# Designed miniproteins, single chains: the designs that were tried, part 4

Each design is a single chain, and the fold is of that chain. pLDDT is the mean over its residues in the fold that is shown.

## One batch from the design tools (miniprotein)

Design m112
Fold by ESMFold2-Fast:
Structure m112 (fold): chain A 60 residues (1-60)
Amino acid sequence: MKKIDPEEIAEAFIDMVLALGKAAGLSVEEIKKWVRDVGEKLGASPELIERALKRAEELA
């Protein structure tokens, strides 16, 4: 895979978690927990994870 798109991949996973959590009827807290778990497994920085958590709250 091209090395230029690592952030795009991380953002795609974050968007997927947000969309799937909403579609499944998960609460904001459950979506945030899922975002943290996925972020840790992807090796995302704490900064990226915090940004994703804020987006989860905005999309409630």
Scores: mean pLDDT 72

Design m113
Fold by ESMFold2-Fast:
Formats: structure tokens, C-alpha cells, sequence
Structure m113 (fold): chain A 69 residues (1-69)
């Protein structure tokens, strides 16, 4: 279910972008809520990729590309 994992990663990327904007404005509670939602989507997407036979190194790379530095 690589397509579903890709959809989850796209949504997580959007939520992290929104979280960053809220954090920059000082809206810490909303930023945290959005980041927590994004993390749940990243966790589910990574699980789906692993179940689909994607190597852990590729899963790690995709999660790293989306996650906060």
C-alpha cells in the first residue's frame, strides 16, 4: 500500500508546514497539535511502507525528508 503511505506523507508534510507557521507566530498550542497529527501520519505511513516491502533505509529517508530538522 505504497500509494496510501505516499498520501499520508503528503498530508504530514502539509501539517508540519502549518505547524511551523503557527510556531513562528507564537501559537504554540496549535503548532503542537498539528505536529502531533503529522507524527501520527508519519508513523502510519512508515508502517505501511515496511509492510509493502520497502527497505527500512528508504522509509528512514522519506521520514527524514518530511520531519522537522
Amino acid sequence: NVDRANQLFEEASRLLSQSGEHARRGDIDEARRLAEQAQRLLDEGGRLLRESGVPQSEVDRRVREISWS
Scores: mean pLDDT 82

Design m114
Fold by ESMFold2-Fast:
Structure m114 (fold): chain A 55 residues (1-55)
Amino acid sequence: SEKERLELLLLVLEIARDANLFVAERSKNEELKEKNLAAAKELEKRAEELRKRIE
């Protein structure tokens, strides 16, 4: 169903967000840290938009 597809996409976005945060927290390279934090923010924004569509 469409709802199940959106829920799976949301899960993928949340996992990708958490992966980027994990790399940022452990990185000693400031450029890599900033890039991963920016990616995590974009992924969370997309996840928030999907949550509104599902709920």
Scores: mean pLDDT 87

Design m115
Fold by ESMFold2-Fast:
Structure m115 (fold): chain A 55 residues (1-55)
Amino acid sequence: MELAEEIRKLNPAVSDEVAREAAEILSKMTEEERQKFLELLKKGVSIGGALAELK
């Protein structure tokens, strides 16, 4: 999915597997939560940290 590729571009240190898993979680979230997650990644927050911040 394109979302996994976008996550990899914002946080290139993560594996493709982690990016795909995060993309699947985001596909079940609201639009607002997805936008906040991507903003956190742009600020240098880890995928796990960004997911925790959305809860």
Scores: mean pLDDT 74

Design m116
Fold by ESMFold2-Fast:
Structure m116 (fold): chain A 96 residues (1-96)
Amino acid sequence: MEAFEEELRAFSEELEAVAEAGDLEKAEELLPRALRLMAEALRRLGFPEEIVRLLEEAARLAEEALSADEEEKKKIRERIVELGREIRKLLLEHYE
């Protein structure tokens, strides 16, 4: 628990710095870590496993995008956007 909370804090500070700088390339490199940390946080908070699984899938795709060619990156980005919409829908249903 404690180690995870420290990692979340350090990552949050790194994300804020990247956002302030407008560094899109650095933001893309941080996306897999953000999604994995979010999945772990939601799992520990007792959110539905389906939401956690979709976030973990998005994290894997984001990591694959870092080493993919431009054509594959485009396909991966489209799939990540689709997963994001599914996650948002499930989160809204959970609060209804």
Scores: mean pLDDT 75

Design m117
Fold by ESMFold2-Fast:
Structure m117 (fold): chain A 68 residues (1-68)
Amino acid sequence: KLEELGKKAEEHLKNVLEGKDVDSNAEKAREYGRQLASLSDDSEAARKALDGLVEGAVKVGKERIKAE
């Protein structure tokens, strides 16, 4: 359950970093990440950390797509 959500969030983040369907994968990573964070005692900190990581990954993925 918790482990499955983590694997899904990680897989979508990997796709974002690789520039694959960046917007769609970022949205999915946030969704699974939020579900994980909501099950944690440190949910607020975990949620903020995950949102920051996804934002950074989107920037990297988009720059990768723009690279010649």
Scores: mean pLDDT 74

Design m118
Fold by ESMFold2-Fast:
Structure m118 (fold): chain A 68 residues (1-68)
Amino acid sequence: SDGTEQTIVVETERLGGEAAALVRMALSVANGPGVRIVVRTKSVGRALEEVRAAAEEHGAELVIEVVP
C-alpha cells in the first residue's frame, strides 16, 4: 500500500458540531490525498453534510458507520 494512505477514526454518540470539528482537525493535520476518515456514530444530524463537504475538499474518503 502507498505510504500516503492514512485512516483516521472518529467515534462519537452523535454527529454534531463536536464530531465535525474533530474531523476538520484531523483533515487539517493530514497532508495529501488518500486520507480515509471513518466516523462511527448513533446519529448523523445536520453535521453529516458539513463533514462530507470537508472530506471532499481535502480529497478524503469518508465512511460513516451508523449504529442502531
Scores: mean pLDDT 70

Design m119
Fold by ESMFold2-Fast:
Structure m119 (fold): chain A 65 residues (1-65)
Amino acid sequence: MSEEERKKITEETIKKAEELLKSPKLPEQFRDRLEELVKEVKSQENPEEKTVEELEMIVAWLLGL
């Protein structure tokens, strides 16, 4: 995956995560973790791959509900 492609996917994942955080249907147990991951990814110019992957997995799982 190219660096530009990865950044685009990360930005789209952040947008989806922020939309989920605005949803009243989001379980509170996931809200805290999702907020933490979004803050971590947004605070870094080059966020750790593990952190980005965890954010992507949680967003994908929650959208699958």
Scores: mean pLDDT 76

Design m120
Fold by ESMFold2-Fast:
Parts: sequence; C-alpha cells; structure tokens
Structure m120 (fold): chain A 63 residues (1-63)
Amino acid sequence: MAATDEQITVAEALAEEIREHGLDVSPERIAQRAAEKMGVPLTPELLELAERILKAVRDAHAA
C-alpha cells in the first residue's frame, strides 16, 4: 500500500522535529514544516494529519 506524498512529507517533518526537540513537539510545527517542504499553505487537513501521526508515534513510544 503506497503512502501518499503528503503522508511521507509529514512523517519526514515529524522525524526532523523529534530529532531536534524530542516528543515535546507541536503538531502545528510539524504541519508547517511539511507545508514548506511541499510548497503549499498550511491547511487544516495537514494539521489533522500531523496530529494523527504524532499521536500514533507517542502511543507507540509509551507502550
């Protein structure tokens, strides 16, 4: 199952933010970084995707 370019870019932005700040990162920062990488404006959809991916990573790390 192929991930979308959007999902891949958000995951890359998340990895970069976690590398710099640990898990104390905001979904807004992740979404903004992803938007900049794609050359698009920050959208509610990007923010929701960033929140979803960050939650999944935090849940996996807590387990």
Scores: mean pLDDT 76

Design m121
Fold by ESMFold2-Fast:
Structure m121 (fold): chain A 64 residues (1-64)
Amino acid sequence: SMEEKRKELEELAEELLEALKNGAPEEEAQEIARRGAELLKESEPEEAAEAMKKAQEKLGIIEP
C-alpha cells in the first residue's frame, strides 16, 4: 500500500498546485498541504514524505 499512499499524496500535491495557480487563497492551499503532511506523518513512507515536502517547498508553502 506504499505505492497507493504515494499516489494519493502526489495527487494531493497536484490539487494544491492547481489551487494556487487558479488564484485560490493561500490559506486554503496551506491547509491542504498541512493535511497532506499529517497523512505522511501518520504513515511510514519517508520517501513519499520527502517528495511531498519538496513539492511544498517548490510552491513556497513551507518557508524554512
Scores: mean pLDDT 63

Design m122
Fold by ESMFold2-Fast:
Structure m122 (fold): chain A 109 residues (1-109)
Amino acid sequence: PLEEELDRIVEEARQKLNELASEAEKTYDPETAKAVRELAQLAIGSLEALKRLALEGFDPETLERAARVAINYLREKGKELGVPEEVLNKIIDIFEEGARRIVEAVRRH
């Protein structure tokens, strides 16, 4: 079932992003750690939005375009918030993997 597969993909990405935010609290000052947490939550929200579009019946090509827009948004927002480049790249990688899995799940159904 598509919805259950998409729920699993989003939850796996959420766990990785929350782990990254928790590690940032141990590594960086409170302001930087807060920026990482904010960006991680935006990435989770963007994956939830892609899941919603997929369940509404949008095609893989449209979902790929939406994912690209979200990646650009997250990169610019990460820079604005002062997220370190290494951490920003990790958040984008987790988001991109989740988005790719959502698109592939839609292609199979």
Scores: mean pLDDT 92

Design m123
Fold by ESMFold2-Fast:
Structure m123 (fold): chain A 79 residues (1-79)
Amino acid sequence: MEFAEEAEKEGEELAEKTDDPVLQRYYRRQGLARAIAYRLLTSVAESLGIPREKIEELIKEGKFDELNRLIDEAVRRWA
């Protein structure tokens, strides 16, 4: 999935467009954090039996709260 790579790239592009070192660091950190989150969400959700197609659809639509609810529900059943 390219969402993680795209998030990291977007963070770097925003950092390059600003001359403020604090904003540069913020954007790079946010991009990296989003990339890690996307990789973890996809891996964990797939491991919990959520179809990859559903995960990609929710991410593309920006429905992260719905994706998190599905993951949380699945995790609770396994915990």
Scores: mean pLDDT 73

Design m124
Fold by ESMFold2-Fast:
Structure m124 (fold): chain A 78 residues (1-78)
Amino acid sequence: EEEINNLIKAGIYDSLARKYEAAGDKQKAAEWYLNAGRYFEKAGNLKSAKRSYQKAIELDPDNEEARKLLKEVEEKLK
């Protein structure tokens, strides 16, 4: 139940991030990719979380939170 709800939220936020990215709003896209990654991580989908955090950093390289979360999820995947 909780895992499924987290996956649904991750999917919604990932879709929002892609729409903002397509619209050229890098800042909002990065924010929603970061949120998608957090929910993928809560659902135990660490590879999807990594991908979402990587996208957030690509669009907003100065986002310290995204860089921290990417490093943490990469360490969990080792």
Scores: mean pLDDT 84

Design m125
Fold by ESMFold2-Fast:
Structure m125 (fold): chain A 61 residues (1-61)
Amino acid sequence: MEKEAEELVERAHELGEQGDLRGAAELLEEADKLYPSREIRFALARVLEALGDDERAAAVR
């Protein structure tokens, strides 16, 4: 599960570089469900803030 979550994080990073912030956020949410991690939640919060979704970002931390 940890390695699968790491693969989702890498794919989210690639989507973010392509400008697909919504896709990146979705993959980070799936990664956190498979392997809850402060680092994954922090990355998700940053992506949500970049999208302008401060309420969801605050909920994730």
Scores: mean pLDDT 77

Design m126
Fold by ESMFold2-Fast:
Structure m126 (fold): chain A 61 residues (1-61)
Amino acid sequence: VQPATARVEWSPDGTRAVYTVEAASDAELDALYQQALDDPDNAKRSELMGAVLAGRRARAA
């Protein structure tokens, strides 16, 4: 079983983050989503949650 991975790239200004999610299954994407919900930083949480949703859509296609 390959663990889900998330990679983050911050803008030079530090105000935006781009998360790239590499996961083998929907269950792994769900795990990353739950991890994001526990993050106290609202900006980080929103960016990671968005990346997970985008990953789910890509997997469904």
Scores: mean pLDDT 62

Design m127
Fold by ESMFold2-Fast:
Structure m127 (fold): chain A 78 residues (1-78)
Amino acid sequence: EYIERGKELYEKGEYEKAALYYLGAISKDPNNAEAWYNLGLALYELGKYEEAAKAFEKAIELDPNYEKAKEKLKEVKE
């Protein structure tokens, strides 16, 4: 539910609220790679590029085959 609610807020451009929902998901399961990836997306939209990069790196550490997270990490570092 936290991730789904976060995605709805993200689609509406409510990135700060989306990030809070993704942090809620991470609080319940810190090994949820999707929650870390989505947190990175929300942080990126907020201009928090260094924090976004760290979130994408965490998603990749948890799921090394997470291609979307790898692509976003390259984008934010360049």
Scores: mean pLDDT 87

Design m128
Fold by ESMFold2-Fast:
Structure m128 (fold): chain A 61 residues (1-61)
Amino acid sequence: MVGKVARVVEEVTGVGAELVTLKKGDKVEILKEYEDGNVLARSLKTGKVALLSKEKLEVLE
């Protein structure tokens, strides 16, 4: 999944240096995937990076 674009499937607040609220339909770039099912992702809309659950994302090709 790293380097892929994913779509947010439901509104979620991710945690990073700042709290980042992502709305359903927002697109993110997956920067890192963790074994516990969390991913580090960058919002394509805001450029902000946050840790969120992989379950909140649908990977796009």
Scores: mean pLDDT 76

Design m130
Fold by ESMFold2-Fast:
Formats: C-alpha cells, sequence, structure tokens
Structure m130 (fold): chain A 99 residues (1-99)
C-alpha cells in the first residue's frame, strides 16, 4: 500500500461529488450527439471515460488502505463503471451516425 491513510480518506470523501460531475459530463456528451455534433460527442465521451477510469483506479487503491470503507468504494466504482459503459454507448452511436 503506497497511499497514506489521509490521502485515501480524501479520495473516498470526494468520490460522491466526482461521480456526480462525471454524470453531468455524460449528459453533456449525450446532448452533443442529440445536436448532431457527433465528432465532439465522441471526443467528449473518450476524454470523460479516460478520466473516470483514473478515478476508479484511485478509489480501488483507497479501498485497500481503508478496508472499513470498502462498501462505499465498491459502490462508487460500480457507478463509475456504469458511466464508462454509457459513455462507450454514446461514442458508438455517434460513430454509427457518421457512417
Amino acid sequence: MELMKEDAQKIIDEAPKIVEEFRERLEEARRLAEEGRYREAIRKAAAVASAAGIEKAALSLAGEVIPERKEEVEKYIKELDEIIRELDEVAKEAEEALK
């Protein structure tokens, strides 16, 4: 374990807000696709999915440092996984619309 407990605590404490921010960015990607801005939707979806993947990795490490908060960490990781899947769907639909 390379994370200090204080750093891990902060990562988990900030997770609800960060997950909410990713949901807002997912909706922005969907809105771009609805407006016919398919290339922008694809770029936004890819960037947001990448950032969400980094947050998921940070949460995984934090859950190892603070095992008593493992249920919270697993909940946020699951929510981030769902957001990543929905972003991938937005990108695929936008790519299909361009063909």
Scores: mean pLDDT 87

Design m131
Fold by ESMFold2-Fast:
Structure m131 (fold): chain A 79 residues (1-79)
Amino acid sequence: SEAIDYLVQAGRESLKEPEDVRNKILSLVGEAIQALLEGNYEEALKYVEKAIKTAKENNASKEVIDYLQKAKEIIQKKL
């Protein structure tokens, strides 16, 4: 659940972003959490990588990006 904890923190930090950026990140974070709950680490990694790309392309805060990257590292260790 450590990866889920970081994804939840990324989602909370994304609430400070503009609405469109926030909704995109929250959607991808939700998909990643769902994949983790299903034990699908490859699909979870895909959604976290999409969330990181979306955050970077939309100049989201460093805090959002850092939490997503921490979640990514934990998920990669499960593969």
Scores: mean pLDDT 90

Design m132
Fold by ESMFold2-Fast:
Structure m132 (fold): chain A 65 residues (1-65)
Amino acid sequence: SMYEEAYKQARTLYEGGSTPENIEVAGKVLALQGKLDQARAIADFLEELGHFELAEEVYELIAKV
């Protein structure tokens, strides 16, 4: 599923040294493109890592689309 693939990609980026902030930007871009399931996967990943504020910003964009 697009959700599972986006979640795995977020994990791969994080394990490869990408910052939580860069992962948040990817989630926001997906939300603005209307790719809501993929954006939700990024937000869920950030929340599971404890980056609640970054996750919330992505969730807020999803709610507006």
Scores: mean pLDDT 87

Design m133
Fold by ESMFold2-Fast:
Structure m133 (fold): chain A 71 residues (1-71)
Amino acid sequence: GPGYEEQLAEIRERLRERAREVAERTGRREEAERILEEFERRLKEAEERGDPQLILEAEREALERLRELEE
């Protein structure tokens, strides 16, 4: 249903914004873009399986990797 697709869109938007912020602060723009690319690949797999848990795991992993760029 629409709720699932809306949640995916919101997660994508939040991660893109976070990646932009991290890239601006650290200068690691290419690394931030690669993290988003890996997230999109995992998200595609999760969408194909229809498993919300895999989406949450992909989001968590992407956020952790973005945080590591600031360390």
Scores: mean pLDDT 81

Design m134
Fold by ESMFold2-Fast:
Structure m134 (fold): chain A 55 residues (1-55)
Amino acid sequence: SAEELRARYDAIVARQVAAHPDQAETLAKGRAILDELLADPSKREQARAVVDALE
């Protein structure tokens, strides 16, 4: 679901920012892109691929 993909991304951000604080801005921009993809139900698989690529 969209909520699950957001939760997964937010967990990645929390972990990555703790290890690399300099990446916070880049990860925030990635979150905005994810939200744009999740606004379109036809792009759910694209949104999932983005989150999966970060894991």
Scores: mean pLDDT 78

Design m135
Fold by ESMFold2-Fast:
Structure m135 (fold): chain A 91 residues (1-91)
Amino acid sequence: SPLEEERARLKKRLEQLLKNVDTLAEIDKMTPEQKEKVKEYLEKAIENLDTDLRKALSFLEEARKLSPKTLGLVLDHLIREVRRLLAAEEA
């Protein structure tokens, strides 16, 4: 279905973000502790995308709280996409 394709694309985008977190954390001058917590939340969000989209959203919102300007903007965009997908699937 189109929603399954959207979910798969979103998962791929989150996996790509996880690979880039070290670079974004360096740009944003994040502490190592903040960086590792953001990675943990992103991994948990990815794990929950197929089974519990609400939990995935919650983990992304926790990652956003720890994320400064550049990483924060990327997370804001992804959070909007998850919220849009959640609204469409719960309709």
Scores: mean pLDDT 85

Design m136
Fold by ESMFold2-Fast:
Structure m136 (fold): chain A 122 residues (1-122)
Amino acid sequence: MREEARRRVLELAEENAGEIKKSVDDTAAQTAAAHPEQADLIRAGGEALKNYLTGLLLQAAESGVRDGIEKAREYFEEGLKLLEDFAKDPALAPVAQTGIDKFREASERLLRALEEAEREVA
């Protein structure tokens, strides 16, 4: 059913958002412990990255369900472009890399789910 397909896409986005949050938090905690002099910067950067990536993923899912898969792709392209700026700070580089890797995995899973959902509508 069309509603069931939409629900599956949104549930997948929430699940992947949770995975991104956990991975970013774990990496930020480890990096802050290794660099106590920069701990506040690392934690603040990790929190900002986590909120940005999870918000972007959920917006992409909602927009993809509403306006189609190409709109979700636009959100992912914008998100990846902004992640390059986080990677420029050496203190944030491990957290940024973890966020980029998890966001890339999540975007691939979400785009695949949207393709399946669109086929169920036709």
Scores: mean pLDDT 81

Design m137
Fold by ESMFold2-Fast:
Structure m137 (fold): chain A 79 residues (1-79)
Amino acid sequence: SLENIRKLAEEDPEFLVALAEMALEGGRLGRELGEPEADTVLEQARFALDLAKGKKPKPELVKKRDELVAEARAQLAAA
């Protein structure tokens, strides 16, 4: 079911990182276009990446996640 897929996705650190990367890019594009909801999308991306940080992922994924978290925080701070 869709509900089971959503729960599985929320616990998968690789999926959370991919989802956050997509949301971060969407928020960045929204800001460039002057969209009023861009900051909300960036906040959601940061939250998803912070959740992924609590998991025990592979070292390569940890590095990518930490880089994306830093980027999301920098973009939000620049606003």
Scores: mean pLDDT 65

Design m139
Fold by ESMFold2-Fast:
Structure m139 (fold): chain A 66 residues (1-66)
Amino acid sequence: SEAERVAELRARFDAFLASLAQMTPEQKRAAGERLIAELERLKATASPEVQAVLDEMIARLRAFLA
């Protein structure tokens, strides 16, 4: 189901954020910016419900990189 896919995507995203916390500032920026670009690409073809989840993830990632 879409709900199951969203839950899995959120869990994997949380694991990615935990991984970023162990990186140097330069590595964190590079990895984070790369993922933001990928999420923006995915958003272009996603359903409105998935677009909302991707927007939340992009916002959280941008906040984490600040």
Scores: mean pLDDT 82

Design m140
Fold by ESMFold2-Fast:
Structure m140 (fold): chain A 79 residues (1-79)
Amino acid sequence: TEEAWRRLLELLRRAEEAIQAEKYEEAIKLLEEALRLAEEAASDPRAEAARRTALFAIAEAYRKLGKEEEAKRILEEAR
């Protein structure tokens, strides 16, 4: 739905703001919700790009928290 797509974009925007504020745990929560919405909309061609964006951002946030193994696991999912 268009409402779900707008919600997904809002979550990605808020997550980017959280990353810039170095609130990495908050960013991960927002990105995980965005990832869930993108996976539910898997038939939408825009969803795959959004899924990859969310996964890369989650991995970066984990790396900033010193959780390098978690970041590596997330990056495997982004392939």
Scores: mean pLDDT 82

Design m141
Fold by ESMFold2-Fast:
Structure m141 (fold): chain A 101 residues (1-101)
Amino acid sequence: EEADLYVEKGEFYVRQKKYEEAIKWFKKALEIDPNNAKAHLVLGKAYYNLGKYEEAIKSYQKAIELGDEETKRQAYRNLAKVYEKMGKKDEAEKWKEKAES
């Protein structure tokens, strides 16, 4: 799918640590397929690497809403990491428990 091609393009920029460029390509993927769970997951990872924690949380929540079991587990683990960075220990523990289920 064209959306998957744009996700791969974004992941190429993530490997170069060019997170702002990666986000542009992930957003293009989501313009084509707004329900692409993988695109939401990797968009969240890019936002996290830029310290944009609120945007990362929103993207991971979409990945949980739309994704399969593996995508949901990855999003739960990544949400826990975001909340740890924000100093929200109770929220981090909640998402860690969901990832272990």
Scores: mean pLDDT 88

Design m142
Fold by ESMFold2-Fast:
Structure m142 (fold): chain A 56 residues (1-56)
Amino acid sequence: SPSAETIRQGGLALADALGARAGATLLRRELESHPDMSPEEREGLEAALAAVEARV
């Protein structure tokens, strides 16, 4: 299982390679599939999702 940091980096890299929608989709799915994630890890992924969604 990937770490939260690996997921965060993967989502950002996917957004850069395939566009913001692709990165956002990955980050949302990972947030939903890991409800037991720590508050710090969740905050990091939510911040990454917000940054990706801010891209036009």
Scores: mean pLDDT 80

Design m143
Fold by ESMFold2-Fast:
Structure m143 (fold): chain A 58 residues (1-58)
Amino acid sequence: SEAESYLDKAKKALEEGNFVEARKYAMKAAQALNDDPDAPRELFEEVAKIYKEATEKL
């Protein structure tokens, strides 16, 4: 899904220490999940976790 693609980019940015990009991609993943009525709850939880971690490092 598009949300999973953005989430993967957010995770990679976190691993590289690029917290601005990680937060940006986590936001895009969250927006994509809001557009998907069948999105699994686990993806929402994972996006929230990555967004929080990226924000804490800024």
Scores: mean pLDDT 81

Design m144
Fold by ESMFold2-Fast:
Structure m144 (fold): chain A 68 residues (1-68)
Amino acid sequence: DEAELLLVQGRTSYNRGRRAAAAGDLETAIRHYEVAAEYFRQAYNLDGSPEAKAMADEAEAELARLRA
C-alpha cells in the first residue's frame, strides 16, 4: 500500500527531526520535519487516514515551534 509506505517514510523523517532537535541542530531538524510533514500529507491525500492527518499536524506543530 502506497499510503503505508509514505507513513513509514514520514515516521523515519520525523524521528530524524527529533534527534536533530535534541542535539540542538535546528536547521537539520526543520528540514527533516518538513520532509515528514510532506510524506504524512501525501499519505492523508491517498486514504484520508486520521492517523496520517494527526502525524502531519504534529510535524507542522514542531516546525512552528522551531521556526518561532
Scores: mean pLDDT 87

Design m145
Fold by ESMFold2-Fast:
Formats: structure tokens, C-alpha cells, sequence
Structure m145 (fold): chain A 56 residues (1-56)
């Protein structure tokens, strides 16, 4: 796969593909943790996903 895209863009893309918010957060959290992106990027993406999870 190409490098993991921004979690914000990935979250919106998964919702557009028919995933529930809970499924999108769970999927992307796993992908962020497994990604080869920088530590700063991982932290930013995980904080975004945590915020989305709290809004469920």
C-alpha cells in the first residue's frame, strides 16, 4: 500500500464508502499504529481519531 494518508482524509473516505464512524475509527487507529509515518504524524492522526471516537 502507499503510505498511510491523513487520518482526517481517511476517516471521511471510509464514511463515504459506507463504513460506520465506529468502524472507520477502529480501522484507521490500527492503520495509524502500523504505519511508517513520522511520530508527529502518528500522534496527530491518533488525536484526531480519539476526538472522533468521543463524538460517537
Amino acid sequence: MPPFMDAKDGFEALLAAGFSPEQAVAFLRREVEASDVSEEKKKEDLEFLERQERAL
Scores: mean pLDDT 73

Design m146
Fold by ESMFold2-Fast:
Structure m146 (fold): chain A 60 residues (1-60)
Amino acid sequence: MEEERGVVEIVAAIGNLLYKKGDFEGAIEAYRRAAQLASKIDPELAEHYRKLAEEVEKKA
């Protein structure tokens, strides 16, 4: 189960890198993917990444 959290964190980190590069669509996709993965193990973490994707979408 901790391995799944690690994968979520890696996907979210990829989203952060894409955002810094100006790839907002890629960042949104990565955060949405992280939220989907997190929804199976931690609903609060999933909600966090879902909101992060929405924030990027508002600015893009």
Scores: mean pLDDT 79

Design m147
Fold by ESMFold2-Fast:
Structure m147 (fold): chain A 115 residues (1-115)
Amino acid sequence: SLEDILGLAELLANSKTIDEAISQLLALLRKLEAETEGEMKKRIQEIRKKLLDALRNAASIEELVELVEQAKKAVVEALKALGVSEETIKELEEYLNKGIEVIKKSKETAVLQNG
């Protein structure tokens, strides 16, 4: 299951569009939700709902970045609570940071790439 979460984070990091990045993040959050309980599970569920709502309502890049940053913090805290190693958490956080950069830069690259 941790390998699945890392694989989804890597796919997120290699995304070329906002839609791809958010899709991989939602899949990662869904997988992590299944591994968590109590308040952490509710927090992950709430973040996932906010991301889905933001996509439905064509939220700004800035709003999407803020929600993904919230998701990153929740993912890191959930993995710490699950006893995942600091090294693995660091690798996952690096993938999530690359995914955030994809979202931030997507507006700049849309003019330069026929997608």
Scores: mean pLDDT 80

Design m148
Fold by ESMFold2-Fast:
Structure m148 (fold): chain A 57 residues (1-57)
Amino acid sequence: PLTVVAKYDYTATEPDEISLKKGEEVTIIAAPDGAFVTVQTKDGRVGKVPFLALEAV
């Protein structure tokens, strides 16, 4: 699985987005669509975040 980390705190602004904290590890589960990518957190939350808010581990 493609594991990445949040570069900074992100607050969801739309219903299909999720909020992340800086340094939170997430798994990319779907290909990027425009500026967003679908991720799953360790606690099972699934949603979109900006692709540029993530960095490779």
Scores: mean pLDDT 78

Design m149
Fold by ESMFold2-Fast:
Structure m149 (fold): chain A 85 residues (1-85)
Amino acid sequence: MELVFTVKKEGLPEVTVRVPASATTEEAVREVARALGLPEELIERLLNYLEEQLGVDLSAPVIETAEKVKEALESVGFEVEVEVE
């Protein structure tokens, strides 16, 4: 089982990232951010937002936290779709 993140932002190409459903939330966020070419400072801000504002355990499987990952990415201006395959 995998999660498929489709991420869009005006002026950037659409990015599709596949992660194992069992990957940690931190691993999944870092994979998506790497695919988007995000700087490390923004990645750390996203992780802090997930943990401190959304109450997400970063070690939890991303299948359990996918909606919150979507919310965090949307908070910094991305449009995000998440599908389970």
Scores: mean pLDDT 83

